# Ledger of designs, part 42: designed miniproteins, single chains, continued (2)

Each design is a single chain, and the fold is of that chain. pLDDT is the mean over its residues in the fold that is shown.

## One batch from the design tools (miniprotein)

Design m5441
Fold by ESMFold2-Fast:
Structure m5441 (fold): chain A 84 residues (1-84)
Amino acid sequence: MNAEKATYKAIKTILENGSKDERLNLVETMVMSRDERFIRAAVKALLDSKWTEEELKEIAEILKSSRNPVLQELREELEKRIKE
């Protein structure tokens, strides 16, 4: 079974059905993760999910604490969506 696909599905379920706090806690988990496969699946799920402008701003702020280039690219993409 494709572990990356399973991770994507689980994360997307939390993003679609979870509370605001659960969604933001997931983003903080991404920042603390060292699993590149998890991070890639989570980034895809996050970009495929619908967010309010306020949630996008909070996510971008959390992502600033990451030193991971993939998460920094995600932060820049979310900041562009807020501005445009």
Scores: mean pLDDT 77

Design m5442
Fold by ESMFold2-Fast:
Structure m5442 (fold): chain A 93 residues (1-93)
Amino acid sequence: EKKKFEEARKKLEEAKKMLEEAKNSEEFNKAAKLLVEAMKLIGVPLEEIEKWIEEAVEEVKKKYKDLSPEEQIKKGLIIVAEKGLEYLDEHGP
């Protein structure tokens, strides 16, 4: 309940920060793992995750087409983390 939402929020905020600051694959992997663990903790439905991924892909394609593939993936995951935070705000305890 409330403790799970607080833990998920902290993991999403840390994942977003780590993704923004990541300079190598090891740092990126740690951030991505936190993102997945946060989503699992709050029990986000697969249909909602699919929607976030589709929206992130379209936003990256529209706004960040000139970035490298690695930077585009990074931006996409940051968008997913932001959608996770919005989901917590909407479905809080």
Scores: mean pLDDT 81

Design m5443
Fold by ESMFold2-Fast:
Parts: C-alpha cells; sequence; structure tokens
Structure m5443 (fold): chain A 68 residues (1-68)
C-alpha cells in the first residue's frame, strides 16, 4: 500500500467515526516498524476533524502524520 493510499483510507476511517483503538491497530498493521500511541491517534483525529470542511487539508495532515 502506498503512503497516499494509506492516508486516504485512514482519513476515510476517521471521517466515518472509527474508534481510535481500531485506527491505532490499523496503522500498526500497515506500518509495523513505527511506534504509534493512542495519544498520537487521538491528536490526529482532532486535527482531521478540525479540517473536515477542507478535505484536501485533512488529507495533507494525515500524509504528514504518516511521514517521518
Amino acid sequence: MSLEELAEELMKRIFSGVPASELLAFVKEKLPDREFTLADINALIAAVNANKDNPEKAFEIVKEFLSK
């Protein structure tokens, strides 16, 4: 899965109201070499929801979160 495909799927799940614990499990499965915490996912959800009226900005936020 490409970074952009992962970002799109993660953003879709956030907008659909998927619980933070399930989002954390999803991200850990797709990026097992990276450490993510529930706090990281909650911060991402808050940032994405703050930009729900601008899906392009929400998408960039998710991509930035997944990039290190």
Scores: mean pLDDT 81

Design m5444
Fold by ESMFold2-Fast:
Structure m5444 (fold): chain A 65 residues (1-65)
Amino acid sequence: MEKEQEELAEKVGKKFEEEMRKNPEKAQKYAEEASKELSKTKEGEAGQASVQAAAEKRLAELAAA
């Protein structure tokens, strides 16, 4: 349920943070691809937006703070 989406978003956030430090442009593409993979295997398209939003918010807060 919700926890699974949050844990997946956290893992995506960690990976995206690492990639963003090396190649910001590539990291953006990676985040979108990861979001699609998560929606395909866990929540489907219905959950895609929620997972992506959670990951993006977490990444922004980690990078900004």
Scores: mean pLDDT 62

Design m5445
Fold by ESMFold2-Fast:
Structure m5445 (fold): chain A 110 residues (1-110)
Amino acid sequence: MSLDELIEKARELVKKAREDYRTKSFEEFAENFKKGVDELIEEVKKAYPDNEKVLRMAEILKETVDELVKRIQEAVEKNDEIGAMLAARDAVYALESFLRFLEKVKEEEK
């Protein structure tokens, strides 16, 4: 997958995450978001197997998303709607930060 295709995939994933945040339960949001991010990270690893900076940023995104998904699940179990909302919002922000990182990589390659 090209960098342009990875950026497009990340943008579509952000768009879907924002829609799911408004329209889905936090449990469905967490499931859909984690699946989408895991798929994006696999494509990043395939495209940039030897780029240590890109791989490190993908690892940070994966670890951050895994922790935030866990926080959403724990908040839902405790009926903590505010906690679930904040963790879900932070998850979207983590993905948006990664998207901005990919856009900077593209700028540096040209």
Scores: mean pLDDT 85

Design m5446
Fold by ESMFold2-Fast:
Structure m5446 (fold): chain A 100 residues (1-100)
Amino acid sequence: KDELLEEIKKALENAKKSYEMAKVYFEQTKRAKEAGDKQKAKLYYFNTKSYADGAIAAAQHVKALGEKVGPEAQELIDESTRIANEAKKIKEEAERVYKE
């Protein structure tokens, strides 16, 4: 149980780090697009997608482990769910910005 909680916390930290990187690359995607730098916009867009997908995967891992622990993990599951939803939104917004 305690070992699972530590694994959940580590997976949640990985989700947070990937989500922060997705936000950084999304901002770089917007700036490169505004500057007309097509090569950088493409690179940063793909990095945004990669990190967003990483955050979603890590958040799903938190949920899978958290369901085995039960109520003590509920707050960690809820936080991971929010991160996954925000990462999905960034991924969708980055695609719109890049294609427009």
Scores: mean pLDDT 88

Design m5447
Fold by ESMFold2-Fast:
Structure m5447 (fold): chain A 75 residues (1-75)
Amino acid sequence: GPAPAPEIPTLSVKELRDLLEKLASQPGGLGEVAREILQALDDIENAPDIDAMTEASKRLQEALERYRRLLAEAA
C-alpha cells in the first residue's frame, strides 16, 4: 500500500485541503474564505518561482487572518 509518512508536509496539506473543501461547499463567509485558502495552497504548489510562492504564501496568511476574524464574529 502507499507509505503513510505523517512527517511529510504534503500529507498535512492534503488533510487540510480535504477539510477546506468541506467548508468551501458551505454557503457564507466561511465558505468563501475556505475557497481563498484552497486557491492560495494551489498557487503555492504550482508556483514557477520562489517569488510567486512567496506571494501565494502572503495570500494564504491573509485568508487565514480573515478566517480567524469570521470565527471570532460568529462566536
Scores: mean pLDDT 72

Design m5448
Fold by ESMFold2-Fast:
Structure m5448 (fold): chain A 99 residues (1-99)
Amino acid sequence: DVEELSKEELIELIREELANTSNRSTQLLGKLVLYSLEEKKPPKELIEEIAEELARVIRKTGVPVEEAEKMARELGKELGMPEAGEEIAKLVRKILEEE
């Protein structure tokens, strides 16, 4: 397999994009991807921020909570962080059920 971009170069590109984006969802997703690439556990605060933003999008779009949970789990799986995906899914449901 030919790697067209090194892991270090990809990390730098994502960091540059995060510095230049005003989109909250893009900032949060980019941070989560950086933790995945650096093989580090994302901090609880980042997981909570992602869950809050996802809950906000659900309220605005009317997407069923079950679909949002599925998306969070699939994202965690794709990033090699299934525990993070499960935690986001659980927090999204909790936020929506508490309001």
Scores: mean pLDDT 77

Design m5449
Fold by ESMFold2-Fast:
Structure m5449 (fold): chain A 89 residues (1-89)
Amino acid sequence: SREEFEAELAKLQAEVGAVIQEARAAGVSEVALAQANLDTLTELALKMQEADRLVAQGRYAEALELYREVYTTYSALLRAAIAAKRAAA
């Protein structure tokens, strides 16, 4: 349902938000991360656009799968950057 979709999307957004805050606390530059991972972030942006298109069509399950993939991939990049910063300290 739309309500289930909205609830699951909110959870995904909260999770990636927490990882972003942890990355900032660890001294990770989001700009530097983006410059180092431009191709991957471009692919994630295209997937996000496709997810938004699916939402507009009422295809919530398919949209949620793409949002999950995007947020999981971005969180993984942030966690790798956090680990690298902590190893260098």
Scores: mean pLDDT 86

Design m5450
Fold by ESMFold2-Fast:
Structure m5450 (fold): chain A 118 residues (1-118)
Amino acid sequence: SLLEELAKRYGIDLDDLKAALVILDEVLKEYPKLEKLLDEEKKIRLVGHLLKLQNTPEDADLSELARELARELDIPLSVAREIIEAIRKLAKEKGVKLSQLPFEDIVKVALEVLSKHL
């Protein structure tokens, strides 16, 4: 399946990727315009990159992750950077590591940024 192929490509556990997609679909109910624009492949790509970001150190250079996110979702690099910076800011404001942020909070921030650029 596409899900199994992309799980292997991103180096993500299949069950973690499935759980992440369930969270994305639940949050997307609040963003009906984005839900119409994100096909299954784009949803998998988005959650794959957000899971990668969650496992990245707070002070790491995220330039490559931003470029990959922009390319794979076909969004401007400025929007991909804004997503990453907004998630990083949330972690800093809560006084936690990126890996300690609930994935639902990461998804909510990403979709809020994407919705501004529709």
Scores: mean pLDDT 83

Design m5451
Fold by ESMFold2-Fast:
Structure m5451 (fold): chain A 112 residues (1-112)
Amino acid sequence: DLEKLVELIKEALIKLGVSEEEAEEIIKEALELVKKNPEPRPVRSDEERELEATLLNLIEEISGKPLSPEELQEALALLDEISYIIVYENEKAKKSIEEFFKKNLELRKKLK
């Protein structure tokens, strides 16, 4: 169910500090890119791969269940485009995510 997957991705982005409006715009752009180029990108940076992995883990946590094989393939295609948009095209979302990780790193240091 693509609509359910889109909602899970939106919730994951919001948990990472991205605003709801910004998350919706990123997902909209990613959906259009997947329609135009359904094949996965041949080259991705480490930053894109790390963000994709983080978002996938959050999606599974929010859903409370692992994704089906079909949902996983669909999610990976969308997350490939989303990670590209955030890393290279959306400076505001990238900054929000970086600030979120910095705050959580400091909180984790206090709990150790």
Scores: mean pLDDT 76

Design m5452
Fold by ESMFold2-Fast:
Order: structure tokens, then C-alpha cells, then sequence
Structure m5452 (fold): chain A 85 residues (1-85)
């Protein structure tokens, strides 16, 4: 959808702009939205944990993926965690 495409564009732009923990959170959100299915989305979160993503952020993203959160809800969650840093 147009909304999903706009969110993906925002996430990739923010990932490119930020390094460290902020960049990793945006990268993880971007990769989740590009994933073909729930299994791939969960694998992306596990990979992000290995790259240094905090357990709190990973647990929240897993919960969102498991309940089928919308692209907007996922973006809002990503922004919330970045804002807490």
C-alpha cells in the first residue's frame, strides 16, 4: 500500500542517518516491513539481537509481529524506542 511504502521510505532514510542503537532499531523496523512472512520477521529480530539490539526492543517487536501489527503501529513502536534513547 502507499502508506506502507511511505513508512518503508522513512525507515530506510532514518537508518541511513543514524548509527549505533538508533540506526539498528530503524534497520530492524525496515527489514521487518520488507519480510515476506511472520517467520522471516521473527528471524530478522533474532539477527538484530545478535547485532546488539536490546532485549526490551526485541521483545516488543516480537509481540507486535505475533499480533499482526500494522506498518503504522510498527513505525510508532520503533519511533517510541528511538525516542527513549
Amino acid sequence: SELKEEIIKKLITLWAAFGGEKGLIYETGYRILQAPDKEAQLEIIDEALKKGLSKEVADALREAVERGASPQELFDLVEEFVDRL
Scores: mean pLDDT 86

Design m5453
Fold by ESMFold2-Fast:
Structure m5453 (fold): chain A 92 residues (1-92)
Amino acid sequence: SASDSKAREIERELERLGRRLDAIAAEVAAETDPHRLLLLGASTGVIMMHASVLKQEAQKYASPERAAEIERRAEELIDRAQAIEHEAEAKI
């Protein structure tokens, strides 16, 4: 169905955001330049915004069980992004 197709699209986007956040986390861990740390911190904000949008879309188009799993993953991703942002700020 169209709803199932959209749910799959949301899941793929969430996976891509997770991989991008992993890359940002690795850069934050290695970075010592305050200006670059500030930019990396800003990048986590973009990830949090995208994850929030995907969470809302899942609630509209996915089955209740699938939506709950997407919501759980999105919230874990948001929490991780916030922790990475705080790590970057602490190094400035």
Scores: mean pLDDT 89

Design m5454
Fold by ESMFold2-Fast:
Structure m5454 (fold): chain A 58 residues (1-58)
Amino acid sequence: DVLTAARYVIEEEITGAKNPFLTDEERAAITPEQLEEAKRVIERMRDGGLAGARALAA
């Protein structure tokens, strides 16, 4: 749950689009360590899933 929120924050950073499901309170509750964990998950999915295929834009 917390990792899911942190993942959304990182996705906002990547896409540049504000996520309406995330409130300012939820963003403030996310710690830098949780953000680091979520970043690892995203990098793992990117590298393992596409492996340099058609990039990230679905």
Scores: mean pLDDT 66

Design m5455
Fold by ESMFold2-Fast:
Structure m5455 (fold): chain A 101 residues (1-101)
Amino acid sequence: MERLKNLIQGPKNPSEEELKKRKEIEELIKEAKEHYEKAKEAKKAGNEEEAEKHFEKMREAVEKADELIKSLKELVISALDDLELAMLRMVIAVEEIARKK
């Protein structure tokens, strides 16, 4: 039901690459929040140029996080499916070989 939380907290034995991407996503979310706070403060101070600059950096961080989340989800699903299919194909091949002799 909670697909985003499950993606971040994931399976108990994720790959090192998946853990690395999850950590990178967490850091990008933190960076986005930090730039958003700076943008609000700059806007409050009447510095629209600085506010816009920080909003742009926030947007970039969010976009990078979204790309990594999509990549991480695809990588997790693909790896599991490939492993399952490889195991099923091996079982079928072994059964066929065993039945030939």
Scores: mean pLDDT 63

Design m5456
Fold by ESMFold2-Fast:
Structure m5456 (fold): chain A 90 residues (1-90)
Amino acid sequence: MSPLIEKAVEIVLEGVRYYKLARETGDQDLYDRAFDLWGRFQSMLLTMSPDQQRQLRNALKTRLDPDDYQLVNISIDYILAFVQKMEELS
């Protein structure tokens, strides 16, 4: 696995942990941290080739609970679809 994908996985895992803790505690600071990590992940995702995106999704599927993976995977699909649509409009 490439260093880029390993780092992206670590960021997603950390973001998911902060998000779950924020939901349990209602702590806005933890929500802000989760969203900052998600923004960093999004920037990394957009530099990835389709093969790297597949490797990322496979790694996340093995490291996350099924429910957490489903939410992250849908979010990735949304980001990629949105960027493709914006590129078509440019």
Scores: mean pLDDT 83

Design m5457
Fold by ESMFold2-Fast:
Structure m5457 (fold): chain A 103 residues (1-103)
Amino acid sequence: SLDEEIRKLIVEAVKILSDPNATEEDLRKAAELIQKAADLLEEKYGSPEARRVREEVRKALNDPSLSKEELTARLQDALARIFQLLAEYDPELAKKVVEEITK
């Protein structure tokens, strides 16, 4: 289902960004997961904010001046905004995401 896909994308992105040993390849994967989650939130809820988050992540990935630490911080910010949108539109699904992350 669309809800299950959104949940899986967010949970995987959180796991990558919470790993202090995450490589640049891992961070690029997290960015792709966040962009896909944003696309699905725009598809399901028509959220203009989700589209803005997707564009900000795309911009960060295309910025060669960003350090690994700076890229990580921008992706963490984008993920937090995606999670806030999910909590506003579907608080029960957001709760399920939190339960999965805290296992």
Scores: mean pLDDT 88

Design m5458
Fold by ESMFold2-Fast:
Structure m5458 (fold): chain A 96 residues (1-96)
Amino acid sequence: DAKKKVEEAGKLVKSKDVKKRYEAVLILGELADQGHIDGVLPVLREATKDKDPKVRALALTTIGSMPLSHPGVRELLRELSKDPDPEVAEVARALL
C-alpha cells in the first residue's frame, strides 16, 4: 500500500540515523517511479531541508527524475536552487 509506505518514509526521514533518512528517500523514489508523485512530495520536501547535504543531494536526484511539468516538482527544485550547498544549488538550477 503506497499510503503506508509514505507513512513509513515520513517516520524514517525524521530519524537520528542518517542511513535511515537515506532509506526514506529511496522508498520515496520507488513510489514516485510507480506514479505516486503527489503522495511523496511532502516527505521529499522534508528531505530537501535535511541537515546532511548528502540527504538533500539524494532528494534532488529523486526530484530530478520526476516530471518537470508537475508544479510541486518545480517548486521543490526552486527551493533547492537556493540550497546553502553550492553543488546542490547548481544542479537544481540546471534542472529548472
Scores: mean pLDDT 86

Design m5459
Fold by ESMFold2-Fast:
Structure m5459 (fold): chain A 71 residues (1-71)
Amino acid sequence: KKEHELLLDTIRLMGEAADIASREGLEKAQEFARKKVDELAKKYGLSPEEKERILRIVLGFAQALLEAERL
């Protein structure tokens, strides 16, 4: 099931990007996430809009966790 595999890969990427953001900062997490989202777009045949949406979700999650760690 293509949608199921994409969701699992996206969830894994969210966790990885958040870990990198926590350890190395958001800029390194952004670089990592862009490369991984490009790989997902190639693997699943994502449109540019779908790719941007996934990237936004991943980076938004990483940013939210960084802000939560400051509280």
Scores: mean pLDDT 81

Design m5460
Fold by ESMFold2-Fast:
Structure m5460 (fold): chain A 64 residues (1-64)
Amino acid sequence: MDYGAVVVETDGDTAVLQTLRRSYTLTNLTPAPKVGERGTLTLLDDTTAEFTGEDGRVSRGTIV
């Protein structure tokens, strides 16, 4: 399922993404997004997600 998201915090390869309903923390995120970046959060399964920025760059990580 796809959610509009904004990156609100980063620490190395970890990012916190704010959606309309809740925040998601993704770790091992490659490439790492930047604070303030907007895009789409796609939940692939219970532990894996992708963030696609407005520039079309896809980052895959693990849901904490």
Scores: mean pLDDT 82

Design m5461
Fold by ESMFold2-Fast:
Parts: sequence; C-alpha cells; structure tokens
Structure m5461 (fold): chain A 82 residues (1-82)
Amino acid sequence: ALSKIEKLEKVIKENEESLKITEEKLKELKEKIEKYEKNPESVSEKEKELLKLKALLYEGVINSERYLIEKLKKKVEELKKK
C-alpha cells in the first residue's frame, strides 16, 4: 500500500537527518583532534584518548545508520514494484 511506502520514506528521511547531524559532529571532533595533535601540550593524553574514542564511536554509528538507510531504501523500491 502507498501509506506503507510513505511511512518507510518518513523513517528514511528521519534517519538521513540524524546521519547528517552525526557526520557534522564527527567532522567537528576530527578537526578538534587535529588541532590538539598540532599543539600536544594544550591538552592531556587522557583527553586526546577520549576524543579519539568518541570519534571511533561516531564512525560506528554512521556506518550502522548508512547500512540501515540503504536496506530501507531497497525495501521501498521493492514495494514500489508491486
């Protein structure tokens, strides 16, 4: 039914918006890490380690959300063929 496709498209859009926000946060975090690596005395080793760990976590979330979005988009295309 069309309404089922519309509901899935809404979920896709919401996940795409969430993904963009997470990608922006990762970009800002990577820029902050690069700034601290250029001036290593400006921040503690523990703080740098925490920032790198946060970056890895965000990369994991981004990969998972991208995978979900791709699967949902494929499902929408399959439903449109019926």
Scores: mean pLDDT 82

Design m5462
Fold by ESMFold2-Fast:
Structure m5462 (fold): chain A 86 residues (1-86)
Amino acid sequence: MKRGRVRLDIAGRGGASFVLEEASEEDIRADRGTLSNASVDDAGRFTGPLVVRLPGISLEELREIAEGLARQIPDVSRVTVEEIED
């Protein structure tokens, strides 16, 4: 299973991080694009890491998707994607 960590630096919102994992068939049936360990305050700021799973997609493809999504978020200053060692 491919795993990677995506980190976003967003002006006025602080840093947000995602863990990207390959989705199981159960995750697909329950809710496409499983999100966990995420919280958002009243101002719409991320206060924790997100775990995002996408079915059948390699880490390289997840990186491309994450970078594409980050460009849709206003005021993103930096995107970093790396493979999780542990």
Scores: mean pLDDT 56

Design m5463
Fold by ESMFold2-Fast:
Structure m5463 (fold): chain A 77 residues (1-77)
Amino acid sequence: SLREQVLAAFDQYLALLVKEFEKQAKEAGVPEEVIKEKKEQLKKEVAEVREYLETSASDEELRDILAELQRVLAKLA
């Protein structure tokens, strides 16, 4: 479904964002405990957005979000 495609693309985007964050933080010498705390904070913020996409976003919003996520993911490929 459209919603499933948006959630899949969102999960892919988040995975890449977290990986880049970890890389940058480690290169900057940030302690592992701080990195872990920041990852947990990000997961909480992301859970709220993901719930909106799963339960509340309209088909029009989902189409627009999917197109944008696909553009971003294509640039990162």
Scores: mean pLDDT 83

Design m5464
Fold by ESMFold2-Fast:
Structure m5464 (fold): chain A 68 residues (1-68)
Amino acid sequence: MERGKKFEEERKKFLEELIRDHQAGKDVAEMGKKADEYYRKLVEERRNPQFRKDRIAYGEKKLEEKKK
């Protein structure tokens, strides 16, 4: 539960940054595509709890890879 809440906060920050970047004149097509995929992912995770757990694990793996 705690981890899920933190993930949601990071999601909101990500979306707010994306919106600000868009308003600042960033590439609209690229920003829109990124936001759309994020929304679609959240919708899928809400439908299936098992799928949601898998996505969280995948996200953490990607974060570890980014750390490098």
Scores: mean pLDDT 64

Design m5465
Fold by ESMFold2-Fast:
Structure m5465 (fold): chain A 70 residues (1-70)
Amino acid sequence: ADALKAQQQAVMDQLLELFDQILKAKTDEEIEELLKKMEELLASLTDPQMKEIAQKFIEGIKYIIEFLKK
């Protein structure tokens, strides 16, 4: 229970850090590399609930990136 909670928090903290880096990125190449790192974090998850939470968060970030490109 505690291990799963700690892993969930660590994944969320990493995703938030990558999102902050995306907002500060000045090139499309930097944004794509950071987005790839987020997808790799999602792919490393085996728990369905954690995967769903991380996927929804990444989808929200992708929506913001697409909006900024328009």
Scores: mean pLDDT 75

Design m5466
Fold by ESMFold2-Fast:
Structure m5466 (fold): chain A 93 residues (1-93)
Amino acid sequence: SAMEEEKRRKRGRYLVLLFVAGSLRNIAKELEKSDPELAKQYQALSDKLYDHIELWKKNNWKLSKKEQEEMDKVLREGQDLVDEYIIERLKKL
């Protein structure tokens, strides 16, 4: 049903958001000693993504188009930072 499809879509999106937010936080911890300024950037984006997740949850999993676009933008920025970290690590192998 359309309602079950919507629930599955929202669950999938929530898991992706949590994964990216958590990855950013873990990378920030790994970088704290070697590059504290870069660690702060990863941490700030993680915090911002968690704030969007909490807003979505508080609004019963409903966002305005603008709020959805803002969350999507932060998610893309977070994914790009995680990808950049992985690429830089692979270059050192």
Scores: mean pLDDT 87

Design m5467
Fold by ESMFold2-Fast:
Structure m5467 (fold): chain A 84 residues (1-84)
Amino acid sequence: SLLEALLRFLDKEPDPQAIKELSKKFNIPESFLVELAKKVRESDLPITTEGLLKALEKAGKGEIKTVDEFIRYATLESLFAKPP
């Protein structure tokens, strides 16, 4: 399922199946997602599944071009997705 793939992608270990599923679904290179997973694990950033999903949708449309831009967008969406 998509939710399971998002949760496995945010997990502490690289999940090659989650990377493949998200790459195929959002038309994003696997290499991009591998580097993203490494940076997310290293940074301990407050990225939620909702923030990750929104960033994946934008990256799939070509609106996010770098891993660093993806991390900023996903983090901001994760912080602002919930009303106060």
Scores: mean pLDDT 78

Design m5468
Fold by ESMFold2-Fast:
Structure m5468 (fold): chain A 73 residues (1-73)
Amino acid sequence: MEEKLKQEIENMSEEEKKRHEEGVDLAADAIAKQYNLTEEQKEKIRQAIRDGIPHEELMKLIKELVEEQKKKE
């Protein structure tokens, strides 16, 4: 599924790629607000979503970033 998602993005028109990037930004922003993540952690989430990370792996990444934030306090 992840490989197919990347291929679908590659085959999009420039306008469709732009809309996809905007959707990725919105999703990353929503996750960052929900989990109180830093701007740097939000960018990691954004990049992962853009690269077609599977939902289970995305949830693991979010948990890792939350734990990292707890350690920094």
Scores: mean pLDDT 72

Design m5469
Fold by ESMFold2-Fast:
Structure m5469 (fold): chain A 61 residues (1-61)
Amino acid sequence: MSPEEKKLEELIKEALAEAGRALRELDESQFLQRVREINAELEKRIEEEGLTEVLKKRKAE
């Protein structure tokens, strides 16, 4: 994988790990709030790293 693809995979993996932890520790309403925050942070980090085009290519496959 390219360095950009590896970085995107790491960001997605971290976000999924946080969501999985939230699912175990939080009730339903708190979990939904946390997932929204995790998704917003992930999108922001993808934009900051310039990985938006890499993400689009991955989704098109």
Scores: mean pLDDT 76

Design m5470
Fold by ESMFold2-Fast:
Structure m5470 (fold): chain A 76 residues (1-76)
Amino acid sequence: VQERVDKLVEEAEKYLKKGDINKAERYAMEALRLDPTNPKAAEVLLEVARKYIEKGDWLKAIPLETLARQALKAAA
C-alpha cells in the first residue's frame, strides 16, 4: 500500500510541476483515499487548491483545502 501511495504522490508532484492541476489533483486525491493522513499528498492538495484560487475557481479550491487540512491535522 505505501509503495502505491508513494507512486501516486510522485505522479501528483510531477503533474503539479508541469502545471497540469487537474491530474495533480486526481493523483493526490487517490493517494489520500489509500492513506487518509498522508502529509505529502495533503501538501500537494494544498498547492492544487492555491492554484485553483489563483484561477478564481473557489468551488474546487475550498473542499480540497479543507480535506488537506483535516489530513494534516490527523497526521499530527
Scores: mean pLDDT 80

Design m5471
Fold by ESMFold2-Fast:
Formats: structure tokens, C-alpha cells, sequence
Structure m5471 (fold): chain A 68 residues (1-68)
């Protein structure tokens, strides 16, 4: 399970990469509660619609956190 510190770091890194703060917070919440991959992927796709580069960054970080 990702630590609270890792989740907070992910949020700040995602926002810095251009992910909207609301979508970054939603993604962190889904990862923290171990939501189904399909729910996480939906949020990543919404991020990609707003900022493709930020969405790719969020997708990579989410994969790293889910493998812990």
C-alpha cells in the first residue's frame, strides 16, 4: 500500500506536470483505496483529454504506486 507521504508526493508531482488539481486528488484517492484498475484508467483518460502530457505522467506514476 502506498504511504501517505508517497500519495502526497504523487499529488504534487502530478499537479506540477499539468494535471488539474481536482483530477490529481481523485486519482490519488482511487489509488489509496485500491480501486479497480478500470476506475483508475477512466480518471487517467480524463486527464489526457485536458493535458495529454500530464496524463502520460500520471499513468506512469500510478503504475509505480500500484505495484507496491
Amino acid sequence: MPSEEELLRFYHEAVAAGVPSELAAQLVELIAKKAPREEIEKVIEEIKKVNPEGGEFAERLARELLEK
Scores: mean pLDDT 78

Design m5472
Fold by ESMFold2-Fast:
Formats: structure tokens, C-alpha cells, sequence
Structure m5472 (fold): chain A 76 residues (1-76)
């Protein structure tokens, strides 16, 4: 299911980034985003929490996949 796929991506991102605040925002994105504007707001929050932390190509890919799944759910 979409929810299972999103949870797996969040778990993988948490292992790689290891930032509890990023995990909270990722869960909020996955649970509460209802519009494209919500996605943009949560992404802005993630970037603020990271504050200059450079994401690897894998971390960026997984984050993009999570955003895509959330967008798919919103369109449903």
C-alpha cells in the first residue's frame, strides 16, 4: 500500500539522516499533507531543520520518492 511504502521510506531516511526533527516533519508530511502547498511547506521545514547539512544523492532520491507518493495520495 502507499502507507506501507511511505513508512518504509521514512524509516530508511531516518536511518541515513539520523535527525529526530527531520523524522517528525517527514511523518507530518506523510500523514497531514492535503495540498501541493502543504508539501511545499513541509519541504521548507525539512530544509530549515537540516540547516546546511548536505544530503547525499541517495537521501535526495528517497526524499523525492516520498514526496511523489504523498502527491499521489493527494490526487486520490
Amino acid sequence: SLDEQMQQLITELEKLIQNPKVKEVLKDLATNARTPQDIARYMSEIMKVLQGQILSDRERTLLAQLVDLVAQRIRS
Scores: mean pLDDT 80

Design m5473
Fold by ESMFold2-Fast:
Structure m5473 (fold): chain A 75 residues (1-75)
Amino acid sequence: MGVALGSGLATEGGINGDADKAYEGGRQAWVGGRKEGFPGLGMSAGLTAAIGARQAGHVDAANSAYKGGEEGALE
């Protein structure tokens, strides 16, 4: 559940250009993935949000989603 909630938040923030929401979603997806035993799912959520944000033209949000996933994986 945590990965799905974080992934949804990251994707929503990325597509809508909300860099802070995209970052937090990526981080939450990692925390959820770690609790479920699949930390890599958090990184995947960040990458998916970044792709969506770039397609929507929100490069800053795309970079934030990616960074959130990376920093979450390192916590």
Scores: mean pLDDT 65

Design m5474
Fold by ESMFold2-Fast:
Formats: structure tokens, sequence, C-alpha cells
Structure m5474 (fold): chain A 102 residues (1-102)
């Protein structure tokens, strides 16, 4: 399920970029849908819904998607959770860095 790990990474990067730009949840959702379209319409829609449900919080959006994918496929549950945790940590570090610069 390497594609799902790559998908989570693209989701995290896109949401973080939109948050830095001061985008609304709607704008971030539109950007995520566009960025994830290469993974397929189902993945693009899943990312969009996660952003809207999280209120444009990158850590919560990635967690929601990771939990959803892990529940659908037992084979990669541990991998999806580990990737989600790693991405959440990386996003948190980047947010802390941006906040420290202000």
Amino acid sequence: MKKESDFLHTLAETVLEQQRAGATPQQAADAVEAALSAYGPEYAQLGRDAVLRSGNNPTEAVKLVGDHLAEKTGDYRLMAQMETAALLRAIGDEIDRELAEK
C-alpha cells in the first residue's frame, strides 16, 4: 500500500501549503482535490472531505484519512497509522517553525 502512504504525504503537503497561504477550508479543499486527482477521483474526494471535516487543520486531515484507510484495509493498518503519525509529527514541526518566525 505504498500508494496510500504517498497519497497521505501529498495530502499533508497540500493542506500545510494552503494553511500557510491563509486559505479558507473551502479553498484548501479545492486545492487538495486538484493535487490528489492523480491518485484517482475517490482519493481526491476523500482528501477534500477530510480537509472540510478538519476545518483546514493539516494534522487532523491526515489523521482522518489515515484512520479511514486503515479501517478499510487490515493489511496495511499498522503501516497507515505509522505513516500518519510520521506525517503529523513533520507537519507539527513545520507549523512550529512558521509560528516561531512570527
Scores: mean pLDDT 69

